# Designs tried in a protein design run: designed miniproteins, single chains, continued (3). Part 101

Each design is a single chain, and the fold is of that chain. pLDDT is the mean over its residues in the fold that is shown.

## One batch from the design tools (miniprotein)

Design m11504
Fold by ESMFold2-Fast:
Structure m11504 (fold): chain A 68 residues (1-68)
Amino acid sequence: SDEDIKTIEKEMDLIISRARDLSREQVRDIFATLRAWVNDVLDPEDAAKALKLIDQGEERVLKIIEES
């Protein structure tokens, strides 16, 4: 649903804002948990949209950590 996608977007923004305080292991575990939730709970169309947002968020977080 649109509400589930908005929840993922808000969670991505929050993780990105805290990226400098996270280890690579914590990032891996956070994003693994989010992907597991998406695959378990969302329908295939919403899951595809959410996974794309999660992939983009993870890339951005890892870039911030590598540049820190």
Scores: mean pLDDT 83

Design m11505
Fold by ESMFold2-Fast:
Structure m11505 (fold): chain A 65 residues (1-65)
Amino acid sequence: SHMELLAAEIESFLRMLSGKEVEVRLEDGKLVVTLRGASDETRARVRKAVEEISKSTGIEVELID
């Protein structure tokens, strides 16, 4: 589906951006991003990226540890 493809694309992008293992799942019409074991600086960069993705796509994106 479109949302599944978008989740996969966001996952690949965030893995590249962070250099860490990132999981993105579709849950109740929103995208849930899981990022663990990252520095505060890396976490801040990922948070900013997910906020920008949410604003540009109109899809709710949540970042969790």
Scores: mean pLDDT 81

Design m11506
Fold by ESMFold2-Fast:
Structure m11506 (fold): chain A 83 residues (1-83)
Amino acid sequence: LLSEEEIEALVDEAVAIRRAHADDPALMAAEIRALAASRGVPPLLTDTLISVVLESQRNNLSDEEMRENLLAALRLMQRLLAE
């Protein structure tokens, strides 16, 4: 399980990746997978992270809205993994 600090750090890095690769969803997804793998993030959380970032990009959500959605989604998925 990830700590709250690790979740926040992961979300902040995902925001940075989105900003760097906003015009390339495939590269954005690949960079997020690499980040998650480097930090030992479980597959369910990795898939959740990628899905929320790509949907936020598709729906033109702000970085702040995406950050809030990511924090909520990752916390929910982590609770499911703990059960």
Scores: mean pLDDT 84

Design m11507
Fold by ESMFold2-Fast:
Structure m11507 (fold): chain A 82 residues (1-82)
Amino acid sequence: MTKFEQFEATLEAQVRAEAERLGVSPEEIEAMVAGLRAVLRKHREQGPLSDEEIRAIALSHGASPRGADWVLGAYRFGLKLM
């Protein structure tokens, strides 16, 4: 739990920092972070998600297709660190 909570916080911070460097709008950044949180929550409930499921979750939280791909990338990268 504690290590996973710290991991989630770190991953969210990295996504925000990188998106800000690329000039992504605050609204898009918050949508991406909300999507990432939902993906990580579902991962805790059922284990690893498919690429299609991750994109669908991100899009449902208001992320653009580009933002959904970023959420997918962040999630896949994060899993390699665990």
Scores: mean pLDDT 80

Design m11508
Fold by ESMFold2-Fast:
Structure m11508 (fold): chain A 95 residues (1-95)
Amino acid sequence: EERLQQELDLGVATIGAAVLLVSLEKPQDEKSLEEGARLAERIADIVRRSGAPFADEAVKLLQEAAEAFRNGDVEKAREYLSKALDVLSAAIAAL
């Protein structure tokens, strides 16, 4: 069932984004910021491949989070991850 696969993909993306958001409560170094950026991009790829409602909006926010990680902008990374979680929640509700 395509819907069940979309629910699983969005669930995995939601957990991943939440884990990244919590990780930003700890002091960041260059390595942790690069890892965060790569994980945000991987989450965006999962969402894009899901074909779920609001996928494009969630992907854009996750890509903006990845850029914020690379720029060392922890506050912007938190903002974009939080917005991505809201969009992912709406996407799951729309399934």
Scores: mean pLDDT 86

Design m11509
Fold by ESMFold2-Fast:
Structure m11509 (fold): chain A 65 residues (1-65)
Amino acid sequence: SLEELLEAERPAAERLVRETIERAKAGKASIEEVIGAMILAGATGLDEAVKELKEALDAAEAAKA
C-alpha cells in the first residue's frame, strides 16, 4: 500500500529533510531544495518539519528582497 511504502521510506526522508533544514538555517540550501524537502516532509507526515522549512524559505526570500 502507499502507506507501507511511505513508512519504509520514512527514515531516509526524515534524514534528508533534517539535513535540508540545517543547511537552510545556515543559508546553504537553494530555494528549490527547500521546496523539494517541504513536499517530501508533507508526503511523509512530518508536519513540524514542513513548518520549519516554510519559515526558512520565507526568511530566504525576505533576505533577497
Scores: mean pLDDT 75

Design m11510
Fold by ESMFold2-Fast:
Structure m11510 (fold): chain A 118 residues (1-118)
Amino acid sequence: EILELIKKAIEYAKRAIETLEASLPSLSPEEQKLAEEAILYLRSAISHLELALQYVQENNYELAIKYLKHAIEFLEEAIELLKKLDPSNPAVQEALELVEKALEYAKEAIKLLEEKLK
């Protein structure tokens, strides 16, 4: 179900933020800046995912796809920032996996929504 996919994307993105926020004191100042920027992109992704969820509920699939595509761009930016962090840090590895799962759920939601426009 499309709504459940978007809700899972939101859940995984929120968990990634929690993981990164908890790890901030253990990171170098340069890494903290990158992690804080990734958190801002994740918060933007969540806002767009929540708008997409609303538009799916309103049966406005074109607008839902638009906001999901924007959310995917923000999730991809967060992934690129996280890849610049130390990959040996378990919190960084966990956050990256969580964001990648959020991205997969968002992409699957778009695929199913595009099928509804046929």
Scores: mean pLDDT 90

Design m11511
Fold by ESMFold2-Fast:
Order: C-alpha cells, then sequence, then structure tokens
Structure m11511 (fold): chain A 113 residues (1-113)
C-alpha cells in the first residue's frame, strides 16, 4: 500500500515534468513563428509601400493582423504586454527575452518537482 502511493506520486511528478517540457516546446515554436512573421511583415510593408499596389497593400495588412494576433497570444502565455508603438526589432528582442525568462521559470519549476 505505501509503495503504491509512492508510485502514484512518481507518476504524477513525471506527468508534470512532461507537461512543462511540452509548454517549453510550444513557447519556442510559437516565438519562432512570430519572429519569422515579424520579418515577413516588414518586407511586405516595405514592398507594398514601394510598389503602391492595392493587392500587395491588402496582403501586408492581412499579414500584420496575423502578426498582431500571434503577439497577443504570446502576451497571454508570457504574462507580459508589448508596446504596439515599438519597432519590429524591439518587439522581436522582447519576445526572445520574455521566452528565455519563461523557459528559465519553467525549468526551475521542473527542478522543484
Amino acid sequence: MKEELKRKEEEEKKKKIKEIEEEIRRLVVEATAASLQLIGVEINQRLAARLGRPDLIAQARRDTAVLQQQIADLEKKLGIKFDPSASLNEISLKILEAVEKKVEELEEEKKKI
């Protein structure tokens, strides 16, 4: 009976560790996707402005909306707020720093299990 309780506690600890590892993986994947979208949006905005084409301007606006949603999702997961007036480079750096901090917090939580 006491050994079965210890095994259940060990299984719960292993499950919590796996959940933390999956959260870290998801954060890294989402941060990478957002960073790639930041580069894409900057290129699309510059090309749309340079070419003055309505179709490309519309595409740049759609890509910007997708990026804003990705940033909002990361803000919720990281528990922070990005300044919408910040440059795309500043936002990218803040995403990196926030993800690194959150990963460190999750790794410390994993060590406490």
Scores: mean pLDDT 77

Design m11512
Fold by ESMFold2-Fast:
Structure m11512 (fold): chain A 65 residues (1-65)
Amino acid sequence: GEVQAFVDQAVAALSYSADDKAILRDFFLEKAQGNLGWLAEQLRLLSLSQGGSVEDNVQKLQALL
C-alpha cells in the first residue's frame, strides 16, 4: 500500500544496514496505522538524528510519544 511504499522509500534513504532498515520499517508500519502525517514527522526527526544507533533513535522516539 501507499504507507508501505512511503516507509520503504524513506528508510532506503537512511545510512543504516539492511537489518536495521527492516527494524525501522516494521516499527513505523506498526505505529503509523495509516497516519501519514505522524509517520512523515517521525521519519524526518529520525533523519535529523541518525548519527546514533537505530535502537537509540527508536527509544528516543518512543519516549516522546
Scores: mean pLDDT 66

Design m11513
Fold by ESMFold2-Fast:
Structure m11513 (fold): chain A 86 residues (1-86)
Amino acid sequence: SSQIEKDLEEAKELMKKTLELAEKAKEASPEEREKLVREAALAAAEAIGIMTGGTTEEAKKAVEAMSFEEREEAVKKAAELAKKEL
């Protein structure tokens, strides 16, 4: 259906965004790195939510509950997946 196709394309764009933000975070200052990692983690969680039938609100809540280290680990794993899928 058109909705499933649209959701898959949205998830792909969020995975691309996660990868781009993860790469930017490597070169960023500590303060900018925290921002970029948070944005990347949100994009990754939202992409997973779309693919698994979750919501943006659930994705946001999950990321907000994470420490910075947990967000970095999640982003690293998501970026590896994004590289494989993109």
Scores: mean pLDDT 80

Design m11514
Fold by ESMFold2-Fast:
Parts: sequence; structure tokens; C-alpha cells
Structure m11514 (fold): chain A 69 residues (1-69)
Amino acid sequence: MSKEELWEEVERALIAMHASVVYNAALRLGDEALAEQARAVMDRIFSGEDLEKARAEVDALTAQLDALA
């Protein structure tokens, strides 16, 4: 594994972790639709989705979560 590949794995894990936080928050608020969206984003991240697109999707999930508060 190259240093560049390792940093991509670290970034991917951090983005997935952020999506997981949104997923758990959505479950606690009872928003099943947002929870399913967060789960789908996590699945795509682990399936090798582009990191830039993954970041944008997680940002959108975070904005939806903020709108619920």
C-alpha cells in the first residue's frame, strides 16, 4: 500500500464515520428517511465512491439533520 492509498483509506473512513454520526442522530430523532439516506451513503463510501462526491453527500445529510433541530 502506498502512502497516498493509505491517506485515501483514512479520508474514506473519516467521511464514513461522519455519515455514521448523522445516521445515529437521525435514529434518535425518529427520522427513518434521513437514517436510510445516511446508511445508503455509508454503503456507497465503503463500495469505493469518489471521495469528493462522498464529502458532498455527507454535507447534504448534515444540512438535513440541522434542519430537524
Scores: mean pLDDT 82

Design m11515
Fold by ESMFold2-Fast:
Structure m11515 (fold): chain A 91 residues (1-91)
Amino acid sequence: DAVERAEKLAREAEKAAKEAEEAIKKGDLETAQKHIEEMRRAAEELRELGADQGADAVELVVTRLEARLYEAQGDLEKAAALMADLEARLA
């Protein structure tokens, strides 16, 4: 059932988001990147299932986490650019 698969993917993305955020707080940027990549894959699979709203939600969280990752890496300009892009997409 596509609905059940979409729900499972959304929950897996939620767990990956939590793990990415915790990794960023600990300075484990490699682990954070890995979990962000897992979320991107989940968003792609959600779109393939036609769960576009779920995919959009995951992609927004990915952009926010990527901005935080760049900030943690010291790339403040790229972090600011991603946050500006996120704000525009939410408008």
Scores: mean pLDDT 84

Design m11516
Fold by ESMFold2-Fast:
Structure m11516 (fold): chain A 55 residues (1-55)
Amino acid sequence: YTATSENGNTGTSTKAGKGTVVKVDGDKAVVELDDGSTATVTGKGFEVGEKVEMK
């Protein structure tokens, strides 16, 4: 899945959905989805608190 942030950053996601970045570790971000699950996004420029849409 393609992840796109509110600030225009893009990456590759393991899941589809919408959520907020809760953790960043190097080139990986952990996104908490609106349904309460989590997804991992691989990409640069993601920040904690950033909103992400994954399609």
Scores: mean pLDDT 80

Design m11517
Fold by ESMFold2-Fast:
Structure m11517 (fold): chain A 93 residues (1-93)
Amino acid sequence: SLEEAKAKAQEQIDTLERDIDGVETLFSSRLSPEDFEKVKAILDRYRERLRELRERLRAATSVDEVRAVQQELLRLAGDLGEDLKPFVEKYNI
């Protein structure tokens, strides 16, 4: 149902938001201040993209529109991993 699809997508967005918060906490303790500021800028951009996805999910009127949000969420999770990879490798995280 649309309600079930929205609930699942909401949980997935909430999970990625919590993962971003966890990454910020971990990286703040391990990175140099200069590299952490770069990471924080990346994380803040992804937080804004998640905010946009929450609005799209709220406005969704079909299961197919919810699936489009879920596909974009998966892409954002992958893109975040790639953007953070140089810092993960540099600091052996």
Scores: mean pLDDT 91

Design m11518
Fold by ESMFold2-Fast:
Structure m11518 (fold): chain A 77 residues (1-77)
Amino acid sequence: MKEFTLTAPSGEVFTFRVPEDEELIKTLESLKEALERGDLVAAAVGARELAELSRQKGLYEEAEKAERLMRVLLEQV
């Protein structure tokens, strides 16, 4: 299991726990980079992709957190 902690522009902290899955890890790393550079559109797309991928892999709690992050990001655009 890998743990990623991401901070939204609102200051809300999101912690994702995912298996050693290359697609999930790559998606989370891309999302983190987008957030760090302030690219809110890219971050929202990444959060959406994370939610869909997490749901497909049965990680429903992580999918719900990703959907919440996406909504927070879209409110900032």
Scores: mean pLDDT 84

Design m11519
Fold by ESMFold2-Fast:
Parts: sequence; C-alpha cells; structure tokens
Structure m11519 (fold): chain A 87 residues (1-87)
Amino acid sequence: DLAEDEEILRRIGELLLRGYEERAAAIRAGASREEIRELVARLAEEAEAAVAAGAPALDDARVAELEARIEAIIKEAQEEVARREAE
C-alpha cells in the first residue's frame, strides 16, 4: 500500500519539478500569461494521466535528489515565513 503510494508520489514530484523548470524556461523566453496558463494546464493533464497510468518507478538517486530539493524548498519557505512573522 504505502510502497505503491510512494512510487506515485515520487513520479508526481518529478512531474512537478519538470513543470516548474518548463514554466521558468517559458517565462525566461518571454511567454505571455496566456501561454503560461496553457502550459500549466497541459502539465496538469500530463501529471493526471501519469498518475492514472501508474507511472514507472524512478531511479533511486534521482528520487533522492528530488526529495532533497522539495524538502529544501519547503524548509526555506517555512523559515522565510517565520522570519517575516517574527518581526
């Protein structure tokens, strides 16, 4: 049960990271807000399809990198919010 959920979560994490990178690239390329919205909608569709299809397992090293990246982003966000709220 949990093992299956972890594999799906790992795949979702990879898709989110790719989505973030592609969105950043589109912004850098000067894409319009509408183009970015269409891109985000497309990426969401792909993520849903991958989850439904039971996406293939990721390489453990890449999963570890993705998890560390996500954890670092979450921690940085939490620290920034705490810093702002403290003063």
Scores: mean pLDDT 60

Design m11520
Fold by ESMFold2-Fast:
Formats: structure tokens, sequence, C-alpha cells
Structure m11520 (fold): chain A 65 residues (1-65)
């Protein structure tokens, strides 16, 4: 679990650093991902992030701003 969370946090940070997401929070055992999806490419990238987090056994929720 700790290893999965560390891996997830690195992945989410990479997406934030690249500008694909605006911000994220970890609350009540799940990641809340804040993104503005103006293109199919941005939408696809965020979808992959959520799928990756789910594969690690972590819950993720996308919030479009």
Amino acid sequence: MKEAKEEAEKEVEAFKKSGLIKEYEFKDGKYIIYAKTESYVDFSAVGLLVASLSALGLEAELVEE
C-alpha cells in the first residue's frame, strides 16, 4: 500500500509538472484530480492517469474546472 501510494504520487506529480492537470488532492483514501480538458488529447491523458491509479488499487475522481 505505501509503495503503491508513492508510485501514484510520482505519477500524479509528473502530470501536474507537465501541465496535463492543474492540481490534485488526496482525501478519504482517494485522489481528486483537477483538470481543464479542452481537447481530446488532454481528456485521453487524464483518463490514462485515472486508469493507472485504479490499477494500483487507488480510487481517483476527475473534477473538470
Scores: mean pLDDT 73

Design m11521
Fold by ESMFold2-Fast:
Structure m11521 (fold): chain A 64 residues (1-64)
Amino acid sequence: MTDEEIASALRAAARHLGADVEVEVKDGVVTIKGRVPSPEAARRLEALARQLPGVKEVKFDVEL
């Protein structure tokens, strides 16, 4: 996946989970910042980010 495809997939997942986050992807390094509605939503979003093809690192800086 390209950085743009990764960012798009993660933004779609965040909206589905009710999260209000900013997603940035650069050379497979994903940064997610913002608010998630539950610890479960945080875990699902992080797990998805780590599973996407082309992701090398995930920086997860979210609040509940």
Scores: mean pLDDT 82

Design m11522
Fold by ESMFold2-Fast:
Structure m11522 (fold): chain A 101 residues (1-101)
Amino acid sequence: MVPLEEQQRILREEVEELVERIDELRFSREDLERMVEMLDRALTEDHPMLRVAVIIAAEIALGASPEELREVLEEALERLDDLEALRARIAELRERLRERL
């Protein structure tokens, strides 16, 4: 298994790449439905990095700015061991995405 610190570094790099292309990102109804499914999975699976990744993906789909995405990423990474806080955030994002469907 990849070390947690390396997983965090990879995710930070991927978010910076997404930030550079944020104006080019478009989400279909199918993409939003897939995101809701991934959020549901993140609520039940014991996978901390999946929870952070789906939070970032949902925030992008909901129109977060580059600065907001960087803030959300760092806040989620600081709370990797706060399962209750991450689950609450995922549940909120899931309902917001469902409203867009």
Scores: mean pLDDT 79

Design m11523
Fold by ESMFold2-Fast:
Structure m11523 (fold): chain A 94 residues (1-94)
Amino acid sequence: SAAREAVLAAARGAGELLTKDYVAVNKDDPEKARAEAEKFTEELLEAARRGVEDPAVMEEAAKRGNKEAAKGTLVGSSAALLLVGAEVTVRLAS
């Protein structure tokens, strides 16, 4: 679905920005910094994949809209951030 694709795209985008910023701060060892950020990005993407496959998470998002679900349905700031990012992406695409 478009909502599922938007959540996964938002997670990829967030990972790319985090990698870029982390490498910029750790410019004395950019390869090590990139490897560490890539591991974090993999964990973030795995969490996003689990979230979009969870019917309870997706049902709550559908009931209230991604903006309302992000405010109180998910546990953890990263999961809420992914839904907020997905809503912004969907709004821009709509």
Scores: mean pLDDT 59

Design m11524
Fold by ESMFold2-Fast:
Structure m11524 (fold): chain A 99 residues (1-99)
Amino acid sequence: DVKKVQDAYDKAKKAYKTKSFKDLQDMVNQLKSLSVDILKKMGKISPQGSFIFSSAASIRENPSVSSSKVAKSVYKNKNFVQMLRSTADAAKSVANQLS
């Protein structure tokens, strides 16, 4: 779904600009709405964002993994800014491929 991937790009871009925990959590919630196949494709395009994409896929497959828990892990990561940029870039690339 091109629209869901585009929404993921917009939320990732917002999280990158604000660096707020709320916007990061909104981004993770949008990513978990994507199919596992799309998340795997994003991880192949941007390995630096792979942790976020695999975590979002895990939330979709296992409800015990919360979006808040994933957002906290990303927020504490020393590569936090790079992970957000990588997420936005991967979402934009996949949206363009699906268009």
Scores: mean pLDDT 74

Design m11525
Fold by ESMFold2-Fast:
Structure m11525 (fold): chain A 78 residues (1-78)
Amino acid sequence: SYVENLTDFVLKNISSLVTLSRGDDFRRRVLDLEIRKILEKNNVPPEKHDEIIEHVREILRKLYDGKLSLDDIYEEIK
């Protein structure tokens, strides 16, 4: 499922993804593109991509702020 693949992607790349999400507009676009590739590979409808990308960006912000633990990532994405 896209939830499992997206959770694995976040868990394996947390430091890099947080850095991209906290970066400039170019770095944030790189993050968005990587998330979109996972959604496309999992046949997620295009109309849902932007909302899921924004949700993942919120998850990364909460992780950076210490408001979310690694164990909670799957439930937050789901």
Scores: mean pLDDT 83

Design m11526
Fold by ESMFold2-Fast:
Structure m11526 (fold): chain A 87 residues (1-87)
Amino acid sequence: MASDEEIEAVVRSLFPHLSPEGLAVLVDYAIEVARLSREARENNVPDEELRARIRAVGDAAVARLEARGDLETAALVRSLTRMITRE
């Protein structure tokens, strides 16, 4: 997985039309998902446990975005979380 700086650059390049605050939440979400995935590989965490942790991170990000009225970024995080946790 990319470094935190590389993840931020990629997220900003893919979603330049999101609000700066929405982008910040999306960047934090992406960095945390990357950390969880790396930790799972290093510690042989089962896929179901990794999926549960990623879902929790996604749910927390969605809640923060929806509380701020950022429904567009919230929908994107929800979609990305479903894509990542589908098996």
Scores: mean pLDDT 83

Design m11527
Fold by ESMFold2-Fast:
Structure m11527 (fold): chain A 80 residues (1-80)
Amino acid sequence: MAGDKLRALRLQLGLTQQTLAERAGVSQSTISRYESGRAAPSLDTFYRIRDVLLEEAAAKKLDLKLDDIMRPLWELRNRA
C-alpha cells in the first residue's frame, strides 16, 4: 500500500513520525494516518513531506530517485 512505502522510505532516512511531522508542519498523528492509508495529504502537505524527504536524502547522500519519493506520496493522494 502507498502508506507502507512512505513508512519504509521514512525509516530508510532515519526519521521518526514525529520528526517528519514537525518538519512538514503537521501533527505526528497525521503522518501516522497517511502511513496507515487512513488519510490523504493536501497538495500543500504533500509538497512539504516531499521536500523534507528530498532534503534528508540529499543530506545523507543517498542516490534516491525523485520517483522513489514522489510515487508513494502521489499514490496516497491520487492513486497515480
Scores: mean pLDDT 75

Design m11528
Fold by ESMFold2-Fast:
Structure m11528 (fold): chain A 90 residues (1-90)
Amino acid sequence: MSVLEKVEELVEKYRKGEISPEEFLEKLKEISDEFLKLSEEEFEKTIRLIIDTAQDVADKNTDNLKVIETAQEIVLLAIDVYDEHKKKIA
């Protein structure tokens, strides 16, 4: 299974209510090291999917500050991984 497919599976589990936003973040952290092994195209697609999912989490939970904070942490994780990838290819 590709890293992108793993992220897509996590997004689907979150959308179905099978995992919490906090569990989604923790599972992304567990596989984040694998993101650096992706092709440029798959890496961009993976980062976009993570950011889009975090935005969806925030938009659906505007009355829950803790969930909004978790969505922000997901975005920060995506930014950190993107920065590491940029340094690797620079």
Scores: mean pLDDT 78

Design m11529
Fold by ESMFold2-Fast:
Structure m11529 (fold): chain A 80 residues (1-80)
Amino acid sequence: SARELFMKKVEEELQRPFELMEEGKYEEAIALAREKEELYGALAELAAAAGAEAMAELYGEAARLAREKLEEVERRAAAA
């Protein structure tokens, strides 16, 4: 489904901050993770405002996942 393809792409994009952390690029990793969280959050709000409920749910799920990954990136960076 389009939903499954979208979420797979989101998961692939959210792997990149962890690759940057393995390279020691902690600031870049945090910045990228934060950018993704802000982007999906903004898309969810825009979809909700437009009455596009299914899209708002999808972007909201992506924003939640991005927030979880951002928190993990920030925790790992703080421990380094």
Scores: mean pLDDT 87

Design m11530
Fold by ESMFold2-Fast:
Structure m11530 (fold): chain A 92 residues (1-92)
Amino acid sequence: MSPEEAEARREAALAGQAAMGALWARVREQTAELAALSEDAANAVAATARRGLARISELMAKGASREEIEAAYAAAQAAVDATYAEQKAAAA
């Protein structure tokens, strides 16, 4: 493996770990808030997050680029935020 390939793989792995951690931390906050209003709402956000985490994990396992992992994280965060906003509005 070239030094460039090794560095790219390290950056991708770190990006994936950071993305998964950030997504899970966000979901913990959102589900704790929603669980006080509706357990179904909290479950919907958690299910959306699990799909995002599964996608990031799959990309990491396949040796995807940092850019692909960051794009998957952005998509997962947007999906979680959209589900949270929808469920919060429905619970209000």
Scores: mean pLDDT 81

Design m11531
Fold by ESMFold2-Fast:
Structure m11531 (fold): chain A 89 residues (1-89)
Amino acid sequence: SARIEAFVAELVALAEELGRETDVLKQIGLLLRVIGLALQFALESRSLEELREAIARLREALARETDPGARRALEAALRILEAELKKME
């Protein structure tokens, strides 16, 4: 869906920005934005299928990511979505 594609694209962009950032306070700000986006997406999701699709697309993005910092940010977002999915099951 367009919503899932936009969400994954925004998370990847923020994660890559975090991977390039060297200032610790800015890194914290970017990480909080990644966490906030993942939580907002999960809370706005009305179906298990939408969350499962987002998790699958995010895993694909993580598999393509080579920057260690960006990978950690995407892994944090993935853990949030997986935790919210578990609560809905």
Scores: mean pLDDT 86

Design m11532
Fold by ESMFold2-Fast:
Structure m11532 (fold): chain A 94 residues (1-94)
Amino acid sequence: SKLEEIEKLLKEIRDIIIEEEKKNPLPGNPYSLEETEERLERGVESAVKLAKEGKLELLIQGLNAELTFYSKTYSPETYEKIKKLVEEIKKLLE
């Protein structure tokens, strides 16, 4: 289903962020790696719930806010990987 595809893409974004945090820990990040993993898993669950409930505008707003943060926070290479996955999610939400 589209929901299963969205969840898979959200989990791929989560995994990219976790791997980036392992390799290049963010200066001033208050979260441990374990806390970051738990926070990102809750984020996936919340995003899937918004998609399931048809709250697509709120989901898209959240994804755009996250992209803005990642564009300022991660390397251009990591940002482009995340951006491509977010754009694929947006296509599934059309």
Scores: mean pLDDT 82

Design m11533
Fold by ESMFold2-Fast:
Structure m11533 (fold): chain A 70 residues (1-70)
Amino acid sequence: SEEERLERLKEFIDQAYKEIKKAKENGDTEKVNYIIELLKEAVDQAAKTLSPEQAEELRKYADKKIEEAK
């Protein structure tokens, strides 16, 4: 279902969040920025495959995680 797909995409975002935090802890600002840009591109592509409501939820979740990671 789209709901199960959204859940799996959120898990992917959670994994990216952990990698961003690890890079930040290591002082690797270039890697932090690189992972964030890749995540934004991946979210944009995934959102195109979801309903408008699910796409909005995915984008909001990703934006929240990116802000928390910065």
Scores: mean pLDDT 86

Design m11534
Fold by ESMFold2-Fast:
Structure m11534 (fold): chain A 113 residues (1-113)
Amino acid sequence: MAAGGKPFKSKVSQEEIDKLIDIAVKAARELGATPEEINAFRALAVAGYAAMNGDKKTVEGIAAAMKDPRVREAARRLAELSGKTREEILNEMAEIFKEWGFPDEFVEEIKKL
C-alpha cells in the first residue's frame, strides 16, 4: 500500500498490484472460477508480486494470514522464490493453480502477466 506519497513498504505500487489482480480476476471469471477461487488467486497474486520485489516479509505475512492450508502452503512456496526472476515466480504461480485444478487457459494467462 502507498504511504502518503512516500516509497511503498513492499516496493510495489498499489496500482501495479490492482492491475495484476484485475487481469487475473477477469481471466478467472471468463473461465468460470468460483468467488472462493478468485479470492485465493488475489492472495497469491499479491504474494507473487511481493516475491518479485524480494519482499519476503510481506509474502510470509500473507502466508500467516491465510486460513486455507493450500493457500498458506502456496504463499510459503512463493516466499522461497523471493528475489528470483518475474518469470520463475509466475511459472511457480501457474504450477500452483494447475495443481489446484484450474483450466490450462487460465494457467497460460498467468504466465502472460
Scores: mean pLDDT 69

Design m11535
Fold by ESMFold2-Fast:
Structure m11535 (fold): chain A 82 residues (1-82)
Amino acid sequence: SGNKLRGVLSTQDELIISWTKSDDSQTTTAELLDENGNKVAETKGKSHLTIENPKSGQTYQLKLTDENGNTTTSPPFTPVSE
């Protein structure tokens, strides 16, 4: 689909995840899932999501659902703060 993971930026206290939005999809629901499949954060109608105090070494997946119910899930990623 036109929605996909664009970037992951780790800061000292925050994890910022961004994605591209398709022009055909005006509303996208983004869910961030942990390694156990638990939803840890959610936003709607945005192209970024911020988590405060992310657990070091935790693996996440980004799930994007457009207004038509089409879902795209990113590969697993583990943010590292360097």
Scores: mean pLDDT 72

Design m11536
Fold by ESMFold2-Fast:
Structure m11536 (fold): chain A 63 residues (1-63)
Amino acid sequence: SKAEELIKRLVEAIENNDHSEIALVVQEAIREGLEEALAASDNPEVSTIGRQILDGLAAGRAA
């Protein structure tokens, strides 16, 4: 699935300390509406990023 592909890319980017790729994957996850899939990941770094995206989107809607 697209969610599994993005999670795999994000894990590889984190492992390689590739900040530009992390940013691209985050942008694609937001564009595709896959933030909840990232937040539900069993990888703690990926789930933390997913929850941060969801919190940011909620704050933006409240403003």
Scores: mean pLDDT 79

Design m11537
Fold by ESMFold2-Fast:
Structure m11537 (fold): chain A 56 residues (1-56)
Amino acid sequence: DDALIARIMKTYGFSRDDAQQIVDVAKGFMKSMKMPDSFLQPIADMFAYSDHTYRS
């Protein structure tokens, strides 16, 4: 999801590879929880924020 990756890069300052990893983790989490695709953006934002905080 190029638009979501670009948004994470811009919002949190991640590289493309890091943003892709966050999106992949979010998709895996959603699949395990059987969540609808509409939750991908807020779940990816949650993981991006957590990773950004850990790096700080």
Scores: mean pLDDT 75

Design m11538
Fold by ESMFold2-Fast:
Structure m11538 (fold): chain A 57 residues (1-57)
Amino acid sequence: MTLAVISGEKEDEKEVEEEAERVAALYEKEHPGIEIEKETQKTEVGEQVVYRVLQKP
């Protein structure tokens, strides 16, 4: 199940990753089994990185 999605420009990848990890840590306190999945998307405004905070079954 997807709990949150954090996205940003490819050049801000490190900052987007840090925000995703922060959000994941907040969810992990209540929901054990949190995982972060990374996806790179090509859009009309350039490349974006998308981090999905997931709860494993």
Scores: mean pLDDT 77

